Designed miniproteins, single chains, continued (2). Designs and how they scored, part 86

Each design is a single chain, and the fold is of that chain. pLDDT is the mean over its residues in the fold that is shown.

## One batch from the design tools (miniprotein)

Design m6983
Fold by ESMFold2-Fast:
Structure m6983 (fold): chain A 94 residues (1-94)
Amino acid sequence: SIDEKIEKAVFYAAVAAELYRALGDESRARQYEMDANALINMSKNKEKAIEAYKKGVDEGRRLAAELTPEQLRAAADEYDKKVQELINEIEKEL
């Protein structure tokens, strides 16, 4: 179950990175990419974690293309919360 939480966290971090990049916040986007990479390195199934990352990038880019600036900001905040919650859960299980 920890690997499943890592996969979800990687996916949400990848989405958040693309959304913050679309908002012009390259610094925060880069931070989420670093967080995703750290989580991938922690995973016992790196192939699944990398696949989750790629899916997250695709979803983030799709949302960035389709959402208005107001919707994009709301989505970025929502994915930020999801990432932080999952990271906290993962840290408690380590």
Scores: mean pLDDT 87

Design m6984
Fold by ESMFold2-Fast:
Structure m6984 (fold): chain A 66 residues (1-66)
Amino acid sequence: MAEKVEEELKKKFSYREAHAAKGAVEKAKDLPDEERAKAVRKELEEKGIPKEVIDEAVKIVEELLK
């Protein structure tokens, strides 16, 4: 999951933003699926990542949880 989120974000955004999203997903991996997307959003907001990057990262996480 984390690697897939990083790969997708790297297509549209900077490597630093994509790598931050990967770290957020890895940190949230032990949470229930319904809480994982929410935890990723919170972590990225705390790191000051732009809203457009956060929204895309959360969307990818939700798609991969299917």
Scores: mean pLDDT 80

Design m6985
Fold by ESMFold2-Fast:
Structure m6985 (fold): chain A 86 residues (1-86)
Amino acid sequence: KEKEEELLKEAEKLIEEIIKLLGGDEKGKELLRKILETALSSPKPRVEALEDVVKLLKEILENIEKVKELLKEGKARAELRTGVVK
């Protein structure tokens, strides 16, 4: 019980930090929400699923500059591919 609460709290805190560092609210928030939702919908025990999420979020934070670069490139590539909206 306590470990599940701690992991949820840690995941939420990490998500907040990542969103802030990415400077984007909408797309970054949506991606992180999807990651959390996918983990919580996993057939794994909830504690294990949350541990996996926390680990992934920590890796994103650790490599935040690289993640920023990839998102920037992804945006440019998506704009070129769709040619519809920026």
Scores: mean pLDDT 67

Design m6986
Fold by ESMFold2-Fast:
Structure m6986 (fold): chain A 97 residues (1-97)
Amino acid sequence: SEEERLIAEYGEELYAEMLRLGEAAAELRRALAAAERQPGEKAEEAAERVRRVLAELGDEAAGERAAEALLAGRYAEARAIAAAAIRRRAAELEARL
């Protein structure tokens, strides 16, 4: 399977971290889209999700900045902050290859 191939190639620990990054990116995309689609109603829930996910990726400061931007309706800024945090984590994982 693709999973078994990747585990054999990169090791179990790195593969698990790569999966977590993919899950985090998907969760951030869904949260940001929900807040933009339903401003106000979903903004607080989405801000909390964004803050939590980015903190779990080791970037608590980016989580706070993205949450603040989202709550202020600055969706493009919130997306840019989230994208930068994902790229940083991806680069850290690539350095372990």
Scores: mean pLDDT 83

Design m6987
Fold by ESMFold2-Fast:
Structure m6987 (fold): chain A 71 residues (1-71)
Amino acid sequence: SSDQMLDDNYNENYDSLDDEYQRLMRQSIDLIRNGIRNNDVRTIAYSGRARRGIVDRRDISDVRRYIRDAQ
């Protein structure tokens, strides 16, 4: 994306899970879009699991793992 969140450095100074979940949700949506475009079933599946984990309030480490597996 040409538009970047340049203020991400400020979020690193907070123990706010909400900001992290919002970032992970955005990443999962972008991965789903890219997976659909590239017909990448694995990327779609893992990014979908990450999104579900956020909705179900799963451990953030599990969500991060799904995002990595989707890439």
Scores: mean pLDDT 71

Design m6988
Fold by ESMFold2-Fast:
Structure m6988 (fold): chain A 82 residues (1-82)
Amino acid sequence: EPSEEEIREVFDEVLEQQKKLGIKPEDWLKDAIPSVELAKNLLDGAKNGASGRRESVQQAGGAMYEYFKERKDWEGIERLKA
């Protein structure tokens, strides 16, 4: 299970990348794997200039959404949409 610090770091980076790329909640990958580790790996690739940056961020956002949904963290979901 990811630490609170790890969840927060991944969450903050998803928000930053989404704002830079103009990604909206509707753009998130549906049925993404609910994994903070997956989201972190996707964001690390996007940050280092990997091809498919937009798709990686869409998948990372979807993964964080599914993770919060599984844990019934509705406040986390609302903050992720901001």
Scores: mean pLDDT 80

Design m6989
Fold by ESMFold2-Fast:
Structure m6989 (fold): chain A 73 residues (1-73)
Amino acid sequence: AEAHLAEARKHLELAKEAFKEGNYSEAMRHVADAIRAALEALRADPTLREEVSKLVEEGSKLVRDIFKKRKAE
C-alpha cells in the first residue's frame, strides 16, 4: 500500500515536470501511471481513500490543463 502511494506521488510529480517542459504526451503518460498506482494503493488499503481521492483530483486537474494547452496550439 505505502509503496503504491509513494509511486503514485512520484508519477504525479514527474507529470508536473513534463508539463512544465511542454512534453504533454509524457505528462499524460505519467498522470495515467499515477492514477493506476493510486488505485492499487486504495485496493490494498481502503483507509487511504482520502489521500487517493486527492491524488486523482490533482491528476484530473493536470489532464484538464494539458487539454487547454493542446487546444491553444
Scores: mean pLDDT 80

Design m6990
Fold by ESMFold2-Fast:
Structure m6990 (fold): chain A 84 residues (1-84)
Amino acid sequence: REELIEKIREAERRLIERIESLDLPPEVKEAAVALIRELAEYAIELLKETDDMEEISRRLEEAIAAAKASEAAKAMEAASEALR
C-alpha cells in the first residue's frame, strides 16, 4: 500500500512538471496543478479504503469525467497523453 502511495506521488510530480513545461496560460497551469494534487490525494484516500485497483481506477475516472469540461481537466489530459 505504501509503495502504491509512493507511485501516486511520483506520477503527481511528473504530471505537474509536464503541465509547467507546456505553453499554457498561467491560470490554466495553476488550475491543472490543483486538479492533479486533488486527484492524487483522492487516490491515496481510496487506497486506504480498498486494495482493489479496478475500483480505484473507476472512481478516479469518474472524478476526472466530472471535471472534464474545465480548462484544468483539458490541460491534465493533454499532459497525460504526452506521457504515453
Scores: mean pLDDT 71

Design m6991
Fold by ESMFold2-Fast:
Structure m6991 (fold): chain A 78 residues (1-78)
Amino acid sequence: SALDDAEVQKQLVQHLLDKIESNGDRERQLELAQSAKDLLDTMKEDAEVDVVSNTPLLKESRVMTAMEAVDKILEAVS
């Protein structure tokens, strides 16, 4: 399946992170971050793929694992 391709899965995670950045509502940011975490949990090893996050909720690191980025966003909005 095209959805089982690691590059496509990485693009989907990046898209969700970009949506979090474009959203001004903290409650909606939390919902999107939870959705991203659920997606990463289904991807298993792909959760370790490096992603670039530009969300204002993350500090100092612009390249990190997708799971680390989502966890940091969840901590920042909680």
Scores: mean pLDDT 59

Design m6992
Fold by ESMFold2-Fast:
Structure m6992 (fold): chain A 67 residues (1-67)
Amino acid sequence: DLRVRILRLLDERGAMTPREIARAVGTSVPSVTATLRSLEAEGLVARGPDGRVSLTEAGRAWLAEAL
């Protein structure tokens, strides 16, 4: 599940750009940006003014429930 992989990656490494996430997960930038848009709408990640995406407290809590 790409959503779980992105959330875990952000938990481990901190704030990352969509391009960095795509390289780390081994997928395309469009796939990452589509998934990030969904995660942002759910409040699980937030985008900073520097364009990097980070895990929210809600995202961290969601990961704890997802094992």
Scores: mean pLDDT 82

Design m6993
Fold by ESMFold2-Fast:
Structure m6993 (fold): chain A 66 residues (1-66)
Amino acid sequence: GAGAANGAGAAANAAGSEEGTKLGQQASIYAHRGDGAKAAELAKKAAEASKTEAARNAGMQAYIDS
């Protein structure tokens, strides 16, 4: 979908995305280590924990890159 952002949303997204980004990065690391099951689990948790579209998209992108 088309992206849209504003100042208040950006600040909230930064806080939520940080946790999601960390989980997404861990998912990517596990994928590169050859642990696809763990990578998929962490990518899903990244999306769920953040509960934002931006963080969810970042988590999905990390999963796709694996």
Scores: mean pLDDT 64

Design m6994
Fold by ESMFold2-Fast:
Structure m6994 (fold): chain A 75 residues (1-75)
Amino acid sequence: AEEQRKRDLLRGNIAGARRELDYLVEKGLVTPEQEAELRRLIDAAEQALENGDFETAEKHLRRARQLIEEALKKK
């Protein structure tokens, strides 16, 4: 129950981060280097989640969200 709840939450957060990244790219709010770093972090979070490593998935998502917020503030 708890593991499934964490998986569902993390999957939702990963999907949200991908949508936010697509928005930032569309609006020209990130450099190609920042886009590549964000895609890498989101992909790493998804891979960790599929391996059941929720702590690692959360760490990668936290870093990705920090960079997304930083990109939004620089507009």
Scores: mean pLDDT 83

Design m6995
Fold by ESMFold2-Fast:
Structure m6995 (fold): chain A 62 residues (1-62)
Amino acid sequence: VSDEEIVEIAQKYGITDPETIEKQRKDFENTREGFLNLGFPEDIAEKFAKAIVEEDLRGLSK
């Protein structure tokens, strides 16, 4: 997942605040690394991290 994908997800939920987008990009990287450290494959770690960030962004849109 690229930084641009995180921005696209944020925009999908109406989030345009640069600070919020940057926080979500950082949260994505931290979550992905967490799953990698647990022994998950890179593809699965990325998928899980993306799902968590998308749920966070969806929550912020409420």
Scores: mean pLDDT 78

Design m6996
Fold by ESMFold2-Fast:
Structure m6996 (fold): chain A 80 residues (1-80)
Amino acid sequence: MEGPHLSPEQIRDALAPRLDDETVEKAVGAVEDAIREYAEAGTPRDTLSPNEVVLAASFVLSDAQTRAISEALYAALGKA
């Protein structure tokens, strides 16, 4: 479970039980944007690491929301 790569659907599933729907949708949107940027750079990806997800969210969400996403992701992955 350390260093797993997560699809937008897996990120939604991880965050939905712990965060409000608007925050979840913004986080998933940021991940989809990051994946699109990789495709445009000629290196397409379907998944991001948890740290890459948190970084992508930090560009569109508040510091508090980004922290909540980090905590929710790591809790969903079974990390304390």
Scores: mean pLDDT 78

Design m6997
Fold by ESMFold2-Fast:
Structure m6997 (fold): chain A 85 residues (1-85)
Amino acid sequence: MLDLLKQLLVDDFFSVQHLLTDEQRDLVNETLGKLNSMSLEEAIELLEEMIEWAKKIPDPTARQALVDMFTNALDQLKSLLETQS
């Protein structure tokens, strides 16, 4: 499950990375790296933290792109967890 989520995030990141600063790209790459070793619960918590970080970005284009990317990933991950009930 996390491998599929990571692939979707990598694809989304590739499409938006030209809108980001070097520091923002580095932080997203670090986040993607962490997902390889995290539980589903830890991944949800990390994505929620990344959404809150993205909301503080002063550039509205980068802010919207990153908020949308992480929100979409979080929604997909929560949907996968609900299917296991």
Scores: mean pLDDT 78

Design m6998
Fold by ESMFold2-Fast:
Structure m6998 (fold): chain A 103 residues (1-103)
Amino acid sequence: MELVERLRERARAAGASVFVHPDLTPEELKEAFRLILEGKRRYEVDETFRAQLAALEAAGGPDFGYLRYDPETGEFKGILARADSPEALEALKRAVREALEQL
């Protein structure tokens, strides 16, 4: 999780934000980072999670990355990123590329 904490700090310094759940596998990290670089999002959720997902989107505007709901723990697992400007988005993408190269 050192890599993910560093990414979060770099994103914040650039005017972007990153929501992180610490228990992601390396393959899930790679998928999340790939989606952020593509400006896309993927949610592996069901109807029980729908209201919480809508609340997350409403609170933060458009997010990109990967999110799933773990029904056993009731927790979100994933990385979602948001950038408030095109400049912040480019800085976020640079930080994500660096993180991907370390995986």
Scores: mean pLDDT 72

Design m6999
Fold by ESMFold2-Fast:
Structure m6999 (fold): chain A 106 residues (1-106)
Amino acid sequence: MKLILELEMHNGVMQMGIWETKKLLEKDPKKAKESSIKIMKKQIKALEDAYQQTQDPQIASQLKQGKEALKKMLKSKDPKEVVKIAQEIIDSSTDMFTQMEKEAMK
């Protein structure tokens, strides 16, 4: 499925972004927090675009989780917590895309 491959590629870019943000956390926690929020907003937009094309309930569930995570990230005063929340959502997106690919092969 072409859309699943495009989402997996996007998720790979987000994984790289969060890995760079974890390194930034040691040098500039404020910029690490700002970077994590930017990554989460990009992830939510990609999931919204995918949901408009597919109406897939797995994408809808992940989009809901991403929006709730963004709310928690915006309220948190701890940059380490913000980065951790972003990583958890990107990891759960990876798991979802893996499951969707397995379903597409059957």
Scores: mean pLDDT 80

Design m7000
Fold by ESMFold2-Fast:
Structure m7000 (fold): chain A 56 residues (1-56)
Amino acid sequence: MSEEERAAMEAAYELIKRDINASREEIREALVAAGLPEERLEEEVDKAMAFQNSLL
């Protein structure tokens, strides 16, 4: 995992931990803002959504 990919995932997971109701769009925006490559975006959004679901 690249440095940028790791930072992006951490940012998305922090968002979810602070707001369990964060939408898929908000998670996607956080990943984009953190510099995640577009090719990885949907895969990492899905992982973040799975993480969010695991907290419920």
Scores: mean pLDDT 77

Design m7001
Fold by ESMFold2-Fast:
Structure m7001 (fold): chain A 61 residues (1-61)
Amino acid sequence: SHMAELEARRQKRLERVKKAFELMEQGKYDEVFTIDPGASEEELKEFQKMLEEVKKEIEKA
């Protein structure tokens, strides 16, 4: 089960990155924070933190 959990976590991370990329290309930054409907609230918070880093880099440029 531990190995299956690691694989599932990696797969969810890849899905989040792909969806975030699509929404960012569309300029829907607010939606990016809630795009993983299968994720737990904790996973959504981690994803939101990642997107805040990207948003800061965009504003910095």
Scores: mean pLDDT 64

Design m7002
Fold by ESMFold2-Fast:
Structure m7002 (fold): chain A 64 residues (1-64)
Amino acid sequence: SMDERLAQLKKEMEELLKQGVSPEDALRRIIDKIQQDTSLTPEQKRQLAAEVSRLAEKVREQQE
């Protein structure tokens, strides 16, 4: 279920980027969504936040 949630968050981030949202702003919006999710434990929130932060850094590095 965590892998499925991560995949959904990644797709949502990709959609924001396609709409012209910066990687930093897209990350902020996804992190806010993770923090507001009452179905996630604090540990799951930390893990998902770390994974999407890594994705945002990769995207930022690819934007020359």
Scores: mean pLDDT 80

Design m7003
Fold by ESMFold2-Fast:
Structure m7003 (fold): chain A 57 residues (1-57)
Amino acid sequence: MEPSPEARALTALHRADRDGDYDGALAEIKKAGVTPEQAAELARRLGRDDLAAYFEA
């Protein structure tokens, strides 16, 4: 019912891909309590190794 922090991070990544606002997505992910490592793992699962590198930097 309530989206998990990981689900919110995934949604933020999809919006960043559409809008190009990766700084906004990173801020939203941090507010959701998802670590950069978890965000990078989600990006890799989407086939976005470039985003995974961005979150791990």
Scores: mean pLDDT 73

Design m7004
Fold by ESMFold2-Fast:
Structure m7004 (fold): chain A 63 residues (1-63)
Amino acid sequence: SIELRPEIALRVSSEEELLRLVVESAAFRIRFKIPKDADPDALLADPAVREQVLAFAREIFGA
């Protein structure tokens, strides 16, 4: 689970929506050197990538 800032929590209804939003973000892709055209579904199929996305989301959007 992740605790989000109120302004972010109002725009995100589920953890899956948060994962999609973050993995498709330029900030995440630049930090982890992922191509901007990489398939987000393929990235999120890897449990290790999902955990990295949640850790990044906590760092950037966490309360």
Scores: mean pLDDT 72

Design m7005
Fold by ESMFold2-Fast:
Structure m7005 (fold): chain A 91 residues (1-91)
Amino acid sequence: SKLLEAAFKFAEGVLEATRTLVKQRQPNAKELLISKQEVFDLVDTIELVMTEEQKKILREKVEEATKDKESITIEELEKVLKEAFEEIKKK
């Protein structure tokens, strides 16, 4: 689906913009950390181009990845988003 491909490309763009901002804020960090609040702000933005079923899949995976954590790495966030998108493609 061209719409699904466009949605994934939008999500990739949002992630890359977020990565750039986090790098600028954390120039000396070994790992780039994003707060749980910022993760959900990013997810809210990505969800603007998603169906209710797709939002549920994405939110469940993000909630599990951020459970009992104040922050996660940008690499962990990217992995979670890719896993959610692969599950969405199968449905």
Scores: mean pLDDT 83

Design m7006
Fold by ESMFold2-Fast:
Structure m7006 (fold): chain A 89 residues (1-89)
Amino acid sequence: GKEEIIKKIKEQAKAIGELLGAEELMERLADEIGELVRKAKNKEEAIKGIEELIKRTAEEHQAEYPSLPQALEELLKAIEDLIEKYYEE
């Protein structure tokens, strides 16, 4: 369900934040992604919104955190897998 997806996203975002020293940024991003998951009318809307948010976050912060774009690309793939597996429940 949606809450299981949100929980796993927060866990992965926290791990990335700890690795990059971007804990506050990743906590905020995870909260925004969680809102998108909760408010989405369907799986396609959730994925599209999250893709746009992640792309924007990577572009805005890539100069400050050079490893962030790669970490966020991996996070996005993990989120897409979670939504495909658990959203239809």
Scores: mean pLDDT 85

Design m7007
Fold by ESMFold2-Fast:
Structure m7007 (fold): chain A 66 residues (1-66)
Amino acid sequence: MGAITRAALGDLEKHYGVDREELYELVVRLIEEGKSQEEIAEELVRKYGIPMKVAKGLVAAVLESL
């Protein structure tokens, strides 16, 4: 996991009460399923209530760390 991805996951855990490992595993799984950054971000908004801009940023960070 990249440093940017770890920082983003830590911030999300602190501010939105999400499990950082579960969130990371979900994003990686959706990427492996061939979902777009937009589709993954929409899933995060729906499931965790994370703002769209923040969700897109997390997906971008995960993609850069793969």
Scores: mean pLDDT 79

Design m7008
Fold by ESMFold2-Fast:
Structure m7008 (fold): chain A 99 residues (1-99)
Amino acid sequence: MVEELVEELRERGRRAGREELGEELAEEVRRAAEELGIEDRRLAKAYAMVRVELRRAPVPLEDLEAGVAAGREQLAELTPDQRAMLEALELVVEERRRA
C-alpha cells in the first residue's frame, strides 16, 4: 500500500510537471513507513504533505501545537483526510519536541 503510494506520487509529479514535488513527497512517504512504521496510506500521504509544506514555509512549534489543539476540538467534524492531516501534525510536533 505505502510502496504503491510512493510510485503514484512520483508518477503524478512527472505528469503534472512537478517532478521535484513528487519526489519530495515520495521520499517523505518512504521515511514515514521505514522510520515511523506508518502503514496507513492516508496518514503516510498526509505526513509527507505536512513535512514538505513545513520545509517550504517553516512554522514555529508553538503555532503547530496551537493548530493541533484547535483540530482536536473539531475532531468529530473533520473528514477522514482532515483527521489524517491532524494526526500527521501531531507526529511532526512530537518529532520536534524529541529533537
Scores: mean pLDDT 82

Design m7009
Fold by ESMFold2-Fast:
Structure m7009 (fold): chain A 71 residues (1-71)
Amino acid sequence: MKKIVREFELPAEKFEEAKELLRKQVEEAKKDPNVLSAELFETEESATAKILTKDSEGNLVEATVTVRKKK
């Protein structure tokens, strides 16, 4: 299984925009027949999207994107 992990720290104003973008990405992912699962974990200071897909070769790919609010 391939794993893709991306983490971002953002100022508060951009953090809210990034959380909204992650919500939209998870909802769009759920519409894709190649997506096996799409999960969003939100807290007041972070949001993590975890998406499991099949690539063009049939391999499982787990993508995890986390955004955190800068102090």
Scores: mean pLDDT 80

Design m7010
Fold by ESMFold2-Fast:
Structure m7010 (fold): chain A 90 residues (1-90)
Amino acid sequence: APDTIERLADQVANAKSEKEAQEILNKQSPIMQELVALQLIRDDKITDNNKKAVEEALRKTVSGPVKLVIDTSPDDFDALIARLRSTFTP
């Protein structure tokens, strides 16, 4: 449900540590990890505590053009977030 994605995105946004953010995402299915990660990017809710968990979720779960953007930007996640936001925001 849409409310589930928003709730999980809020939990990841409010994670107190990188480990907590990773644990929240890793408990979810691959498609749910992708949807939550993209929701965080759209809502500009990426924090130092969740950045690596979101990056790892996207690298493992997304395909097609999103995967290509990720694979070409391994060390610059902030630029990757900007490009993904421009791709998925209407």
Scores: mean pLDDT 68

Design m7011
Fold by ESMFold2-Fast:
Structure m7011 (fold): chain A 94 residues (1-94)
Amino acid sequence: SLDDLLAELEAVLDEIISLAPAEKREELRQLKAQIVAAIRARDVAAFEQALHQLLGLIGEIARENPEKAEELEALAKRMLAIASRIVRLLQQEA
């Protein structure tokens, strides 16, 4: 279900936030809130926009924290796989 996929996505986002340096965690939490709101509103464009911003921030964190880059890349791949499934469900109801 969409709720199950959203729960999986939130779990992956929480793992990313936990790996992030303290000064980036609030920005990541705000992006998580935007992603959740977009999915609940069934707004694919808003979801893709927030996801793009999140990927950019993850890339910055990975560059600044190379010791965490491998774990962040793995979590980003899991996030994108879940996001792809969410987009497909939202598009089927359009």
Scores: mean pLDDT 88

Design m7012
Fold by ESMFold2-Fast:
Order: structure tokens, then C-alpha cells, then sequence
Structure m7012 (fold): chain A 62 residues (1-62)
């Protein structure tokens, strides 16, 4: 659970960072690498959902 929470937060943070830099998408391979680093087993849907949350958060900033 803690590993999943850390991975989801890290994925959202990366997506938000990339969105602020003017990039519209993070490759799924990069998202999977973060999940693997945290020891979290995440589905493609969970990866995409976490990335979308980060994009939305960044878009709400100005």
C-alpha cells in the first residue's frame, strides 16, 4: 500500500512537471519505471489515471 501510494504520487508529480514544461504526455515506459522503482504493481489504467491527475493539477495553476 505505501509503495503504491508513493508510486502514484511520484507519477502524478512527474506528469505535472512535464505539463508545466509544455509537454502533453509522459511515455508509459517512464511511468512503469517509476512504479518499478517504488516496488508497486500498477496496471496501465492506474498509470494513466495517476498521470492524468498530475496534468489536471498543473493545468489548474495559471
Amino acid sequence: SAAREAALAAIAALAAERARAGETRVPTSDLQAIADRHGAALSDEELDRAALAGYVAALREQ
Scores: mean pLDDT 81

Design m7013
Fold by ESMFold2-Fast:
Structure m7013 (fold): chain A 77 residues (1-77)
Amino acid sequence: MSVEEQLEALERMEEDVAALMASTTVSLEDKIAGLRAGLPVLDKLAASTDDPEVLERIERLKKLIEEAIAELEAQMA
């Protein structure tokens, strides 16, 4: 996968996360499951690249996902 392909994949993942979080029809449990499923994909992408821009975007998206999971879990408590 090229750096351009990796950045395109990250843009799609960012859009998917935003769409999931904006959904009013998806349950909190299903949102958490969807977000958690994204984390291993990001870890695999990070292991396949040494590009600092790609790595920075992966870390930003991972933090955003982890924070979103924490907020959703707090709503379920």
Scores: mean pLDDT 82

Design m7014
Fold by ESMFold2-Fast:
Structure m7014 (fold): chain A 114 residues (1-114)
Amino acid sequence: GDAALAAQLAELRARAEETIARLEAGEEPASVEEVARDLQALMATSTPEALAIAEEIIRANRDDAEALRKLGLELLASPDPDRRVAGAIVILYSEYLKLTGSPEVELPEVPIAA
């Protein structure tokens, strides 16, 4: 119902905020599963503007994990919330590339709570 959907969205937003805070603290994700989960939360809760910024940077630097990490860290330091969120997405994508060696990211579908 609506209450379950609201609770799920609040949980995803809390996870996205926690992920940004962890990355700002210099913490690296421990596993591919953690990266996928964090990316899912950020992408599910991000504005179209934040997603567009992240997509442009990833597309321009898609096979260069080091360049993506550097650009992501610069964005994460921005006072603009859309740029900060984009920075988090770019950093997580760079970690996914580093951990898997693959530019293809498979995100689990966000379950819709009834």
Scores: mean pLDDT 77

Design m7015
Fold by ESMFold2-Fast:
Parts: structure tokens; C-alpha cells; sequence
Structure m7015 (fold): chain A 90 residues (1-90)
């Protein structure tokens, strides 16, 4: 089941990001996972993924992100994925 696989991978990524103390590092983990998925699904080409990663790295250097604010959003996404996974198992 591809959907279950995607939901489980999403949960693992969010759990990893939530354990990190640094907001930029946590956001990088989430964004890198999203880009990897887009490449696997054929939504983006390898060239587009490389360009997106380079752009995101520059944006993260210039952007001030508070870990508390990021964690709030990551927890919301985590709860949504857990709910979706639970529905698939019923």
C-alpha cells in the first residue's frame, strides 16, 4: 500500500525533525524528505530537485525561524498523518 508507506515515511520524518533543537536543521530534514519524494514520484526532475535544494539552503541562511513556532506546525502535521494512518488500518 503506497499511501500507508508515504504516511509512515512522513511520520518518521516529522519525528526526526521534532527531536532536533535547531529550527533550520529540523526544517531542512522535512524539506529534503519532500524533495526526495517529489523526485521518486516523478513530480520533479533531478535538475529541479538540485536547484530547489540549493535555493532552500540560501533561504534558510537568510530566514530566522523560531523552533517553538516550527514545532507547532510539525505537531499539527504529525497529528494529521497519524489520523490518516489510523483510518487506513480500519
Amino acid sequence: DRLRELLERGLETLDEALKLEDAEEALRVVLDAQLALALEEGVLTEEQVAAARARLAEILKRTRIEKEELDKKLEEEREELLRALEELEK
Scores: mean pLDDT 79

Design m7016
Fold by ESMFold2-Fast:
Structure m7016 (fold): chain A 80 residues (1-80)
Amino acid sequence: SALLEELRRALEARRPEEAARLAAQLLTSDPSMLPQVVALLVGLAREGRVALLQEILAHLRTLLPPEVFEQVVAAIRAQL
């Protein structure tokens, strides 16, 4: 997915607002992308980039419906 590759680039560039917007767009367009988006976010925590993950989640909470946001958070917690 082109959006998934854009999300990877935003994460590497440390752009939390752009990463959150791209993740929200991916999840809204294709809910089946949830595992792939979660894997990228879990990767940030495993690499010690917890502050970046927290900033992305703060922006995602404003961009996603609460139910979808809670699914993302629960999936991240399940893998950590």
Scores: mean pLDDT 88

Design m7017
Fold by ESMFold2-Fast:
Structure m7017 (fold): chain A 100 residues (1-100)
Amino acid sequence: SSMREQAIALVEEMKRLLEELRKALEAKDIERAKEIVQRMQELADELLPLLSPEQARLVEKAVAGAQLAVQLAEEGRYDDAMLALESAERILERLLEQLR
């Protein structure tokens, strides 16, 4: 399905944004981290119409995890931020396996 192929490509792009977010958090670049999360939100808006309601909830949870990671990093809670990021990464990997 072309919609499935498009959804897979967008989830893979969202995973790349989480990799960029990890690097920004490791560098303590909070402004860069905020820009990445904003791009993830825009990507999620494109993804949501292509997914089942159950799959859409996984995208929403992953974006919420990335947002939480940035908030925790702003509070200086970098270890907690990395745990929130790892949770978001696992959710997207689970979604990608369901789409394949």
Scores: mean pLDDT 90

